# Ledger of designs, part 3: designed miniproteins, single chains

Each design is a single chain, and the fold is of that chain. pLDDT is the mean over its residues in the fold that is shown.

## One batch from the design tools (miniprotein)

Design m71
Fold by ESMFold2-Fast:
Structure m71 (fold): chain A 74 residues (1-74)
Amino acid sequence: MPSALEQALAIIEEKGAEAKELIEQGKYEEADRVIDEMLRELLLLARRHRMSEEEQAQVNAALNAVGKELRALE
């Protein structure tokens, strides 16, 4: 099975790309729902699996990168 870190990074990558595509199509409400879903999945993952400080830093870096990219489209 993938590690908690690998699963978190995959969720961020997949949902981030999906939200970006929706924003480019002008579907802002659907993009917001995808972002909310991403955050809920990450919260559930964090509650079930403990991550090291280094792993948490990688997840935070990925979230910040996606957030900056999505805001640049606005």
Scores: mean pLDDT 81

Design m72
Fold by ESMFold2-Fast:
Structure m72 (fold): chain A 55 residues (1-55)
Amino acid sequence: MASPEAIEAARRAAEATTREERLRWSLEAAKHMGLPETPDAGSLAAAGALADGGL
């Protein structure tokens, strides 16, 4: 899912200069993609990448 909120959160993560800000925005992007059952950072990042790529 490529919602504008997820895209903006991913962009913020890419521009973040600190690790904590990058993680925060990456989690925000994953949240907007609807990933409540897999809260692990690695799993959320992987799911976000799959959703962003669109299959």
Scores: mean pLDDT 63

Design m73
Fold by ESMFold2-Fast:
Order: structure tokens, then C-alpha cells, then sequence
Structure m73 (fold): chain A 81 residues (1-81)
């Protein structure tokens, strides 16, 4: 099973990605960017915890969330320019 500490950080990252997507839908790209930045922070924490714990499932999930959050951040930044 996924490491519980990694799972907590991964779930926080996922929730912030959802918030970023909601604000992007509302055309509030400044708030979307803020939430994607938070998602990146928590996804990176999840990666660190999963790597230290040897949790391969948590590592893959955290890496996917990091990629998703970075893509959302890039789109929000492009819309603000």
C-alpha cells in the first residue's frame, strides 16, 4: 500500500490541482496559477517522502500530479501574458 505520509501530500496536491482547474474554467488565471503553484509544492513533497519510503506507487502518483500541476501552471502563465 502507499505510504500514509506520501498519500497525504499526494491528496493535497490533487486537491490543489482541482482548485486550479476550477479557477481556470472561471477565467481567474491569477488564482489558478496560485493553486497550481501549491500543487507543485505538495507533489514535490510527496515525491521526497515516497522516495525515502521506497514507495514506488506513491512515487509514480506524485510524479504524475507534478506533471499535471506544471502543465496547468504553464497554461495559466500563458493566459496572463
Amino acid sequence: MMNPEAFEEIMRAAMYIIAGAVYSTLKDYEKALEYYEKAIEYAKRGIEIAEKAGDQIGLKDAQLLLKSAEEGKKEAEEKLK
Scores: mean pLDDT 86

Design m74
Fold by ESMFold2-Fast:
Structure m74 (fold): chain A 73 residues (1-73)
Amino acid sequence: SHMEEVERRGRELLERAKKVIELYQKNPDKAAEEIRKLMEEDPEAGTLIAQAAASKDLEVAEKAAREYMERLR
């Protein structure tokens, strides 16, 4: 189902956002490199993850995942 695929991608984005938020706190340079790679592969996902990482807020990461899922529909 297309909806199941969208939900899977949304969950993957949320998990990646969480990891980047954690990485940003421990090693900002590596976090910036990870975001750069993401923007090259998927500019929309990369931008949303970058915003979540900058906010350091899990709620922003959850909102980013929801916005990404809506754009894929």
Scores: mean pLDDT 77

Design m75
Fold by ESMFold2-Fast:
Structure m75 (fold): chain A 104 residues (1-104)
Amino acid sequence: MEKKKKAIELIRRQTEEAARRAAEGMRAVGASDEVIDRAVAEIRAAGGTVQYAVERGADVVGTARLMGEVVAGFMRELDPRLEPVGEEVRRLLEQAGEEAEKIL
């Protein structure tokens, strides 16, 4: 129970950091507030899915990797200029999953 709480809190914190960095990167390339808000929502949803994998005792690292790919693909589909930002988010989510797994 306690280890799962720490892992979930770690994923939540790293997801919010990924969302913050993504918003900054998207603004730097001239993305609209609407596009930024949509991408941030998808990053938070992805982080929530990884948190749920921890709660269920599922494959946390595999879920984080998959969700990172989903977010990167979503951002690329919104605007090809966001591809580097999406790849950074993918890497950060995968790292969050790996760090969470070490706690569990």
Scores: mean pLDDT 88

Design m76
Fold by ESMFold2-Fast:
Structure m76 (fold): chain A 67 residues (1-67)
Amino acid sequence: MEVSVRTTTLHYGPGEAPVTVRQVETSFTEDRDEIDALARQWEEDYGGRVVVVERDGLYSLTGVQGP
């Protein structure tokens, strides 16, 4: 499974300080337990949102950490 982490800077309004957001994306894998473990770890470490995607018996994860 390939794991890619990206960071972006977001502006939420006039006069607001920019905020850094982290995003994680994985390639598809047949190991659901690996994806579930990564999802729990991301939520515990960053308090972000995670989505598990299923396609043809394969699984991937997309997660976001922000304010």
Scores: mean pLDDT 74

Design m77
Fold by ESMFold2-Fast:
Parts: C-alpha cells; structure tokens; sequence
Structure m77 (fold): chain A 82 residues (1-82)
C-alpha cells in the first residue's frame, strides 16, 4: 500500500540518519539522494511524529531501538505512527 511504501521510505531515512549520527550530508550519501531530499523527507517525518527536531528524533529512536537493522527501525516507526 501507499502507507506501507511511505513507512519503508521513512525507515530508510531514519536508519541512514542514525548510522550518520544526524549528519544530513552523510545520510544523503548513504541513500544516494540529494541533501535537499533528505531535509524535506525528514521535516515531513518530524511533523508526522510530532517531534520538533532531528535531535529529539535521534534520541527517541536510540532509546527504543535494540539495533540499527532496517527491520528494527521499520517496526518502531509502525508503532510510533499509529
């Protein structure tokens, strides 16, 4: 579904951001997209999650994720976006 596809995209963005410790340039390099694309999608994800900043997102994710696998990130986002 469109919703599942968006969750997968968000999971890839968040995972890359976690691996890059919040660095937008490195996140863009890992994903093979422009930094502008990362910034736009991250803003949309923050709005969806009701979070104010990239720092809050990373802190919340690090506290709740057992590891940085795509599966763990995707499962957490599913719970968080219900």
Amino acid sequence: SEEERKLEIDAHILRALLLSEGDLRKTAELLGVSQATVSRRLRELLEKLGLKSREELLEDARKNLPDLSLEAVLEWLKEKTK
Scores: mean pLDDT 84

Design m78
Fold by ESMFold2-Fast:
Structure m78 (fold): chain A 60 residues (1-60)
Amino acid sequence: NAGALAGFQGANDGAKYAQEGKVDEGIESGWKGFEAGWKANDPDGTAAGASGLVAGLYGK
């Protein structure tokens, strides 16, 4: 689903930018994934986006 795909993209981008030390970019990417999942009303997409946000903040 579109929400799930957007969430996974946010997670991947969040982790990538976190590894580069670009926390702000990681947070933005994760947030966009979370928002897309939430607006699509898909719990799996929302969870994936939240994981991206956490990866950006946590540096995992």
Scores: mean pLDDT 65

Design m79
Fold by ESMFold2-Fast:
Structure m79 (fold): chain A 68 residues (1-68)
Amino acid sequence: ATPSLAELRDALIAYIEKHLDAEEAARVKAGFDAAMDALAADPTATAGDVEGLVQMAKKEIDELVKEK
């Protein structure tokens, strides 16, 4: 893992906790943590893969927040 991964994770977790209910936040955090850990362990993963995962997670959160 790199410092940038920790910073991205912390920022995303804060965003999740701010905008989602506790149950949904826990589910989204678990999925994101698992995916980030998998990328960190994968020697073929690129920085673009990590950035793509963060962007997808943020989009998922935005869609959940948008729902009424």
Scores: mean pLDDT 72

Design m80
Fold by ESMFold2-Fast:
Structure m80 (fold): chain A 107 residues (1-107)
Amino acid sequence: SPTIELLRETLDEFQRRELEAPSMSKEEVLAALEDARKLYLEKARQLEALGDLRTADLFRTMAREIDKALEEMKTMSEKDAQLLAQMLFGSDSVAIATQLVVLEKEE
């Protein structure tokens, strides 16, 4: 399934970002989240083209959560920004992994 392959690739990328977040500067954290937001919107468009509107909506929701985090991070310390980024990448990885299990499950 093209959708399953796209989700696996995206999951691997965000698991990497979660591991890297605690060692990033605040500027690197903001750049990584901006990159993630753009990637989510691109993947949502690809998923819509594949006809998977539900998974596309998941990625749009994750992009909106990053927008909120970016606004909050303007007033955060570097340490708090690192922790929030790690939590967001971890939460997004769980959401993508959960959707993969649903799509891969055969009865």
Scores: mean pLDDT 83

Design m81
Fold by ESMFold2-Fast:
Structure m81 (fold): chain A 82 residues (1-82)
Amino acid sequence: SEKSLEEALRLIEEALQALEEGDTEKALELLKKAKPLIEQLSAEDLPAIEEKLKRLREVAEKKNDLETLKELQEIQEILSQI
């Protein structure tokens, strides 16, 4: 639903900000909250969510945040089923 997309995008944006500030624990928590919302998305929602997740992955790779990268891989598996 549109509401699930908006909330997922907000949580991912907050996770990106937390990760940029060095709060890897908060970023991981926010991604875990976004995950069930992402599972509810339709194919038309994918471009918006993928753009935000790509940026988050780039920051996580730069910071060597393996736990966040693992959550992003699990989210990518969910997206592949949509």
Scores: mean pLDDT 84

Design m82
Fold by ESMFold2-Fast:
Structure m82 (fold): chain A 79 residues (1-79)
Amino acid sequence: GLAAFRAVLQKGLEAAEEMGFSSGEEVREAYDEYEKNGRSDEKAYKVQTAYNGLEAARLAVATDRPERDLALEFLKKLE
């Protein structure tokens, strides 16, 4: 549902900020490293959460969805 989608965006933004990511490229690079090395520490979980938020934000921006404004804020912080 829309509430679940909004929660993914919000949690992704919080995880990215906690990890100190300043760009979507940093999130993707960290996620690729996580996938390649099968990491399962708390940092890996935050990376996965940030990546899920990034992909959800891209989908929301591509449509006239209610989450679009939150998605634009996420993407603006990760430019």
Scores: mean pLDDT 75

Design m83
Fold by ESMFold2-Fast:
Structure m83 (fold): chain A 90 residues (1-90)
Amino acid sequence: SEKEKKIDELIERIKEVLGKAMETLSDEDQKKVAELFMEALRKLYVEKDYEGALEILEEIIEFLREKGVDEELLKELEELLKELKEVVEE
């Protein structure tokens, strides 16, 4: 479906930006972000729990902010999350 295609494209972009953000983190913090992201993907693709997936993605952004990740990358993630929310609310 058109909605599923938009979700897939946004998730790929989020994954790319998260990869860049994670490069500045410790191995332990990278593992935590990866585990949270995998949980969000399970909610999104397996459970079709869009709200649960969005909550986990918001938790990732807050975690990255607390770890001092670059504000430009955080803003990019927040914009992608906003776009994802708009698509899932259609």
Scores: mean pLDDT 87

Design m84
Fold by ESMFold2-Fast:
Structure m84 (fold): chain A 60 residues (1-60)
Amino acid sequence: LSPLVKKALFDFGRATIDARTPEEFRAAADAVLKKYEDKLSPEELAEFRRIVDNALASVA
């Protein structure tokens, strides 16, 4: 993974600190994705989405 994808995942982790419901986790994930959407390459964005989707699936 690129350093930028790792940074985005770290921010995702921090953004979910206060999340208690699946809806709150999805909202935090969407906010981080939006923040990094214009900074990541298409390949990096796809990797970030895959990891986040897997994490969200684990809390459902």
Scores: mean pLDDT 76

Design m85
Fold by ESMFold2-Fast:
Structure m85 (fold): chain A 75 residues (1-75)
Amino acid sequence: DAEARVERELAELRANPEELASEESLRVALAGGPASLYGPARKPATEAEKERRLALVEEYARRLLEALRERLAAE
């Protein structure tokens, strides 16, 4: 299911925060723009940056799950 897929992907990203996209890319995704949750290899990140990226990914996942639930109810 689409919801289960999003939850699984979020869990994988939380396990590997270094693989997350940049904060800017994640903000674009939150705004509904074209962006990936996965970042370029070799982005240097502080612990604070990793924490902020994880928070953005969680917000993105919540939004996506809500949108998917509404879309499925409309179908």
Scores: mean pLDDT 66

Design m86
Fold by ESMFold2-Fast:
Structure m86 (fold): chain A 74 residues (1-74)
Amino acid sequence: SALLEEVLAEAERLFEELRAQGKSIEEIAQELTRWLRRRMMELIGEGRVSFEEAVEIFRAVWARIAERLRELEA
């Protein structure tokens, strides 16, 4: 999905921005979680995504966030 790719790219950019700012792993996780929830609600509210597609996008993006956070702990 083009929308999934857009949200993934947005999440990656935000992750790198927060990392560059010297945020802790906990702060990065909290900020990305808040951003992702807000972003999904916006897309649903705008009628750009169905509930089922929103769940799929959320799961895929969160899996990527979890992967990046584990890399920071290594």
Scores: mean pLDDT 84

Design m87
Fold by ESMFold2-Fast:
Structure m87 (fold): chain A 64 residues (1-64)
Amino acid sequence: SQLDQVQSQLKKQVDSLIEEGASVDEVKETIDRQARQLKTRWPEQSQQIDEIQKELIEYAEKKG
């Protein structure tokens, strides 16, 4: 699905930020900003976007 592709791209962005030495807080800020933009583009998928945001935050916390 389009959301699966978005989640994959965001995960790659998270990986890049961590590799560049970004803090977990900076990564979380980026995830939050991206999630807000996605909800603006696809408001009917807000719940799925919230789930993606939660999963990416948990992923960042485990890697950072």
Scores: mean pLDDT 83

Design m88
Fold by ESMFold2-Fast:
Structure m88 (fold): chain A 82 residues (1-82)
Amino acid sequence: MEEELAKLVKEAFEKLGVKISDKAARNFVRANLPLIQKTLEEVRKNPENADEIIDKTAEEIAKKGSKSVAEAFRLVVRELVK
C-alpha cells in the first residue's frame, strides 16, 4: 500500500511539473496517510460528493502550507477512488 501510494504521489507531482525523489514521495505518504485514509472513508460514505470532500481537504492543506502539496493530494485521492 505505501509503495503504491508513493508511486501515485510521484506521478501526481510529475503531472504538476514537479520532479520529486522516491524518498520525498514516501515522506509525503507518511505525513499525509491519515488524511488520505480519512478522505477516502468520507468519499466511500458520500460518493456523490467525492469532489467536494476532496477539494475541501486539499484547501485546508493549501492554507497551512503548500499549494503543490494540496494539488498532489487531490490527484492521488481522485486516482484512489476510481
Scores: mean pLDDT 80

Design m89
Fold by ESMFold2-Fast:
Structure m89 (fold): chain A 95 residues (1-95)
Amino acid sequence: NLSLFSSEDKALIDDLAEYFRFLFAFNGYKLTADQSLELAVLAVHSLKIEKKSIRETTSSLVKTAEDLLGKELSPAVYIKLGLFVSSLKDKLEGK
């Protein structure tokens, strides 16, 4: 539910949705705009609201993306998602 997010978080979610769409496309996966938005919301919600770890958030994103795509993600995408979740956590913590 987007009502849990501030205006700044909503802008960040939109930017992340676009970013995930490009990341997945570059690695040969086609995400719809709605699917990319779902992953972006999940990332911000897990880190900012649920206060989950980088590992837990990355695992949730991978599982959700695999469920949405109907196939397993390559190790390269998993590694890149982990790095981006780490950067996102730092940004959300004001680092």
Scores: mean pLDDT 81

Design m90
Fold by ESMFold2-Fast:
Structure m90 (fold): chain A 72 residues (1-72)
Amino acid sequence: SSMQELEQKVVQIQMVIISARTLYDLGDVEEAEKELEYAEEVVKELKKQFPNHPLIDEVEKQLEEVRKELER
């Protein structure tokens, strides 16, 4: 179902966020930034398919929070 597909994509984005945090902790800042940029592009595409969906809004917020945290 389309809802199951959306949920699977959200989980994939959350896994990318975990990967980016791990790369940053290892000092691999450039790769961490690439992972976050990839996740942001996936969110952008999902927003086209599922406008104003709460799950997409939540992962977008999580990506924004991670970016701000890693820049501090």
Scores: mean pLDDT 83

Design m91
Fold by ESMFold2-Fast:
Structure m91 (fold): chain A 71 residues (1-71)
Amino acid sequence: MEATLEVRVDPAARTVTLTVRTAEGEVIHEITSSTGGGAVGDALVEAVAFLERQGIRLRPEAVELPAEPAG
């Protein structure tokens, strides 16, 4: 199964939210982590490992990021 990874950074709250959506638009996984202390990197590694175990393939070209993190 293929899914889209959406990454949202909220500088005011110092959080990052990772949302995984199917091709049908369903949210199958969502994780919110602090941007401090490397926690976002650990959360990303764990999320990818979890999705791989479920047989879900992420499309790198479908990652949506803000053009400017401060926006």
Scores: mean pLDDT 65

Design m92
Fold by ESMFold2-Fast:
Structure m92 (fold): chain A 92 residues (1-92)
Amino acid sequence: SAKAVQEAIEKAFEEASEETKERMDRVIEKLLAVAGEDYATLSEEEREQGRKTIMQLMLLGDVSLEELEAAADAGAEAVQALIDELAERVHA
């Protein structure tokens, strides 16, 4: 099942449009900013890993890019609340 989950994430990422990938990059940038980190310091490999992490959250947590972006825009408390909710969904 772990391999099937990883394959589903990789397939969904490969099938994602360029527009979706660009939106993932914006979400990662906003989430890092909430943590006090600079997206511009990330390597291309770290950015790619970030996109895969967002895809994993979308698939396993049943969360949209819009919800992730809205939480990041609302700040650290909203991001923490979303993380807590996603943890409950993944472990349910």
Scores: mean pLDDT 77

Design m93
Fold by ESMFold2-Fast:
Structure m93 (fold): chain A 102 residues (1-102)
Amino acid sequence: SREELLELLRRFTELAQEFLEALKNNASKEELLKIFNRMVETFEEIRELLGSEEEPVKVSEDASIVEIELKFNELLAQAGRLMAEAEVPVELLREIEAALNS
């Protein structure tokens, strides 16, 4: 449903912002992995709602902070591609951005 998609996209965006803030504040590898894994879980819920078979990018627990950051960027690109392919309305994405900046 539109409401479920909106909530999942908002959650994914909030987690992405939390990840970037954690990186900026020199957070531990463990903390970055926890945020990343929550983003992966949210992506899986989004893909299921959209009927996509797209497997989310994953990272090893043994990965370095640099590797985790690279996988974070890959997951963001993957999410953007999934949204574009599913023809998610631009107005819905803008509504999320407006909510996060209010």
Scores: mean pLDDT 80

Design m94
Fold by ESMFold2-Fast:
Structure m94 (fold): chain A 83 residues (1-83)
Amino acid sequence: MKKVYEGSAGGQTVKVTIEVLEVTEEEAKVKVTVENLGDKPVTYDGAFSVEVDGKKFRSVGVAPFTVPAGGSATLEVTLKRVE
């Protein structure tokens, strides 16, 4: 499953694409692509969430990272199930 979110971070327009690679009762493994559509670097806080079949998952232990102006960052993240 692929979900696309658009928003702003640090005053810049960003596009976040989350693709679910694997889901269990406890964890979801996702591929996250953050595209910085702005003209300045953006620091993303590493916070990701997804809902699959009524199960909610959130990122744990993902460090903040910087996405360069007009660039992108792709990472694989393990999300933990939450209520």
Scores: mean pLDDT 74

Design m95
Fold by ESMFold2-Fast:
Structure m95 (fold): chain A 90 residues (1-90)
Amino acid sequence: SKEKAYKAIEEAIALLEAALEQTTDPRTQLLLDITIGLIRIAYGLAKLTNDPEFALEQSIKVLRNALKEITDPISKKALEEALKILEEAK
């Protein structure tokens, strides 16, 4: 459902924001900020166009790319959990 898709994206954002609060590495902070920002843009566009599937697919792509760059254990775990939540919402 559309509601399930939006809720999943909101939950993913919350997990990433929690990880951002726990990290002190400047590179990891910037990567998480960019990742959260891109997901928020996709979410906003989906709300405007009523296309939650687009937001899910774009958020999944963004998270997969972030996982290639982030090595911090807390941030990596948050990205992996966020990805699972979004994949299950498809």
Scores: mean pLDDT 88

Design m96
Fold by ESMFold2-Fast:
Structure m96 (fold): chain A 69 residues (1-69)
Amino acid sequence: SAALEARAAALREEARTLREDNRTLSYGLMHIEAGILSEELLDLLEEALRLTEDDPALRERIAQIVAGL
């Protein structure tokens, strides 16, 4: 149905955003491991959290990933 297709499209977009956020977090982690400036890492993590600001559930998930670093 059109309603199910619309929901699938929305979920694909959310998954795309999470993949981009995960890439940003992975890049930040590599910067920590390489001994690169922590300010740059913090900027990247803040950007990831900003991208999920309008979705409390995604924001909480990103925060949990950040807390695990």
Scores: mean pLDDT 59

Design m97
Fold by ESMFold2-Fast:
Structure m97 (fold): chain A 68 residues (1-68)
Amino acid sequence: SPDAEFEARLAELAAEGRANGVSQGTIDTLVREARRRAAVLTDEQRENLVKMTRALLADTAALQRQRA
């Protein structure tokens, strides 16, 4: 299982995504995929995964604003 620190960071990203108008379904999908990938990753790779997931959520928020 992902450690408590990594789970806390994913929860923070989910809250940030919700605050920025990202749909809950998209947030759930990205968080689930991050958990799946984290299981086989080093600590450095997990840190990079968090940064990539944050960027993807920001891009998704921007695209959803353009659609709205």
Scores: mean pLDDT 82

Design m98
Fold by ESMFold2-Fast:
Structure m98 (fold): chain A 115 residues (1-115)
Amino acid sequence: SLKDKIKALADEMFALFEEATADNPELRARVQEYRDTAKEVIDTLPVEEAVRALAYLASAMAGELRDAGLIPQEKADEIIRLFEEAVTASPEEGVELLEKGVELMRQALADRRAA
């Protein structure tokens, strides 16, 4: 189901956020708060509202990673733009935009490890 897809996508996204913040306890605690909120909204809201809420949380968290210098600003701004577009998209388009943002985040973190 679409709801199962957004739940799996949220799990993947927050795993990447946790990896990025492994050496920053304050940000890691914030990631955990965002993750708990995402789980609650996915479980309690209709799928249309859950996709929008997840996109909003993802945008906020990506902004915090950018501000902490954990992902390059150019890549962070691209990821944030995709998540912001997902907030106003249809549920299906929103999931596709979230998937693209997660993939870019994965690439940015892989590039950081290679550097």
Scores: mean pLDDT 84

Design m99
Fold by ESMFold2-Fast:
Order: structure tokens, then C-alpha cells, then sequence
Structure m99 (fold): chain A 55 residues (1-55)
């Protein structure tokens, strides 16, 4: 399903962020927004917090 594919892609992106690997943060935020049905601004804040946590 589209939802399952988005979930797998998000898991891979968050794994890469945790490992310090470069990812398209805007794409991660867009997928997070779609998956959790949250606004894009909130999704971006979550992604930025995850990136800052691993720096």
C-alpha cells in the first residue's frame, strides 16, 4: 500500500539521519506530514529536532 511504502521510506530516512547520512529533509517532512496527517510546518519542526539531536 502507499501508506506502507511511505512508512518504510520514513524508517529508512530516520535511520540515515541517526547515522549522520545526508537526506532531503524537505522530502522527509512532506512524507511525515502525509503519513501522520499533520501540517507541513509541524513535520519540519520534528525533522529538524531529530537532526539536531544527532549532531
Amino acid sequence: SEEEEIRKKLQEYFRKIAAGEPVDLDEVAELLSKYFNIDLETAREIVEAKVEEVK
Scores: mean pLDDT 81

Design m100
Fold by ESMFold2-Fast:
Structure m100 (fold): chain A 86 residues (1-86)
Amino acid sequence: DETRELLRALVELAEELIEAIKAKDYRKAASLLTAAAILAMAIPDEELSELVQEGLLEIGKAIEEGDYEKAIALAEELREWLRERI
């Protein structure tokens, strides 16, 4: 199942993203968000793809605004939401 494999990869990227933000490695966080966005675009279910992309955009915006606590909370929420769908 292509969708399930993509969702598992996105969970792993979300976990790495949370750790990067906690480590204050914002360059790595930006790279991980880019990788996650590419995988989200590859999801065959258009509605699911759009929801994941929106979640990633919200995380990116929180990082841009310097709200790292919100960015971590949003990334944790996205990780759990993805896990529920695997």
Scores: mean pLDDT 89

Design m101
Fold by ESMFold2-Fast:
Structure m101 (fold): chain A 72 residues (1-72)
Amino acid sequence: AELSRRVQELIAEVKKLREEAKKLGMQDKADEIYARYRPEIEKAAESGDYQRLVDVLERAVEELKKLIEEAK
């Protein structure tokens, strides 16, 4: 239950950060970052490894936050 909630929170955060990057003209770089993590996200989701899914999503969030801060 907790891991499922955390996964949904992180998915929402990724979506929010990608929209912020789009507003800053950094959509292509944000899409490239997400594309690099997508295979790991899909594999973790398919295997039901929600702890790994959380870890991968947190890493994606951190990289997207760095992109946005560097664009400011």
Scores: mean pLDDT 83

Design m102
Fold by ESMFold2-Fast:
Structure m102 (fold): chain A 98 residues (1-98)
Amino acid sequence: SAASSALAAASAAAERAFAAEARKQGYPPMAQFHDEVAAAFEEMARRGAAAREVARLLRGSAQMTRILADSGAASPELAERTVATYEAQAAAAERLAE
């Protein structure tokens, strides 16, 4: 749908911003993760992926961000803000899927 494509595009933009911040803070693994997830959301937006698919990637990305933070590959403060963004966007996508 147009709404799920717009949400995927917004998620991609947020990922690119988080990747830039992670690079600035000296966390290359977190920056690479965010760039890869951004590319996935950009592809989802182009093909009009279902809201449920967008929600699944957001939930999985939140889990991976926690793993990266726990391993020391991410700033705890940046990881906390990233996870909060993923959870809010996932909730929005899940509502759209209903």
Scores: mean pLDDT 87

Design m103
Fold by ESMFold2-Fast:
Structure m103 (fold): chain A 105 residues (1-105)
Amino acid sequence: KTPEQEALIAKLRELAAQAEDPAVRRLLERLVRLAERSENLEVLKAAVELAEELLSIKNPRARDLALVTAEMALEGIEDSTDDEVILAALRRALEGIRGIKKELG
């Protein structure tokens, strides 16, 4: 992996370790595994951004809805090797989570 790819994966691992909610941590650990097998910078950046958005949620209801949104996206792409499909799913999850934050936060 390139230094930039390694730095993004390291940041994602750090974000997962900082998660106090066990459900959030478990989801971020799944995101780390997805990131570790990717060489696509856009996928890695989207994964980091998704992790940061999830960790920023203070409202418990918004967090629960965001977790369901992210889990559904990951279940659809965990077995995929298509970077475009993975990126589209991660970006859709990000927009969904941002929508939840606007409505409930």
Scores: mean pLDDT 85

Design m104
Fold by ESMFold2-Fast:
Formats: C-alpha cells, structure tokens, sequence
Structure m104 (fold): chain A 64 residues (1-64)
C-alpha cells in the first residue's frame, strides 16, 4: 500500500490514542507506522500488542 500522508499519519495516531489511552506514545507510533507501511493488522498486533480487530477497523478507515 502507498504510505500515508503526514496528516493521515497524525489522524491515525490520534485515533489509536483515543481507542487505547493506556498505550505508550512508542506503541502508538509503532502501530501507526506498521499500518502505514502496509503490514497486516495481525502482524502489527503481534509486534505492538494492540488488538487486531481495532487495527483492522482503522486500516479500513484510513485505506491502508
């Protein structure tokens, strides 16, 4: 998938922070970067510990 624009990347990071306020900034950054690089929700979930179901929803919302 093509990389997200800086604005889309910020919006994705904000959506992750809103969905998971318990996540560290580092976990949010890693999850957002993984999704923007076209990694699957399952791969990003395994790497970051963020639930795959929410990552799949965000992938659909941001077209990645």
Amino acid sequence: APPLSPEQGRALAAALAEAFPELSDLQITRAGTGLSLGLSAAQVSHATGVPAATLSRLQREFGV
Scores: mean pLDDT 74

Design m105
Fold by ESMFold2-Fast:
Structure m105 (fold): chain A 111 residues (1-111)
Amino acid sequence: SMDELRQRLLGLLDHAGILLNMAMYKLEYEPDTPASVVANMLEQARKYVRRAREIAIRGGFPDDVVRDLDRTLELVDQALDHVRNGDYRGARTHMNRAVVTLGRVRRRVQG
């Protein structure tokens, strides 16, 4: 049902948001965290966002939901590049933007 798709979509967005917030926390408060650990968190968040995008398309959700999910994927990819280059400040900036964009998607999906 559409309600099952909506709940599944919201769950995937929440998991992605948790991983992004955990990654930001580690970069801010645990500076000795290996880049590989943060990168793995971002890659997992990216997988949740991609699955959310697939559900949004199959469920016929509004185009703005799909566009904001695409924007979130771009921001996660940029954060991942910054992490791999040791630019943790740049990475946090892009992760924060991704969290804000996911929050917008969650509100639109909730109605």
Scores: mean pLDDT 91

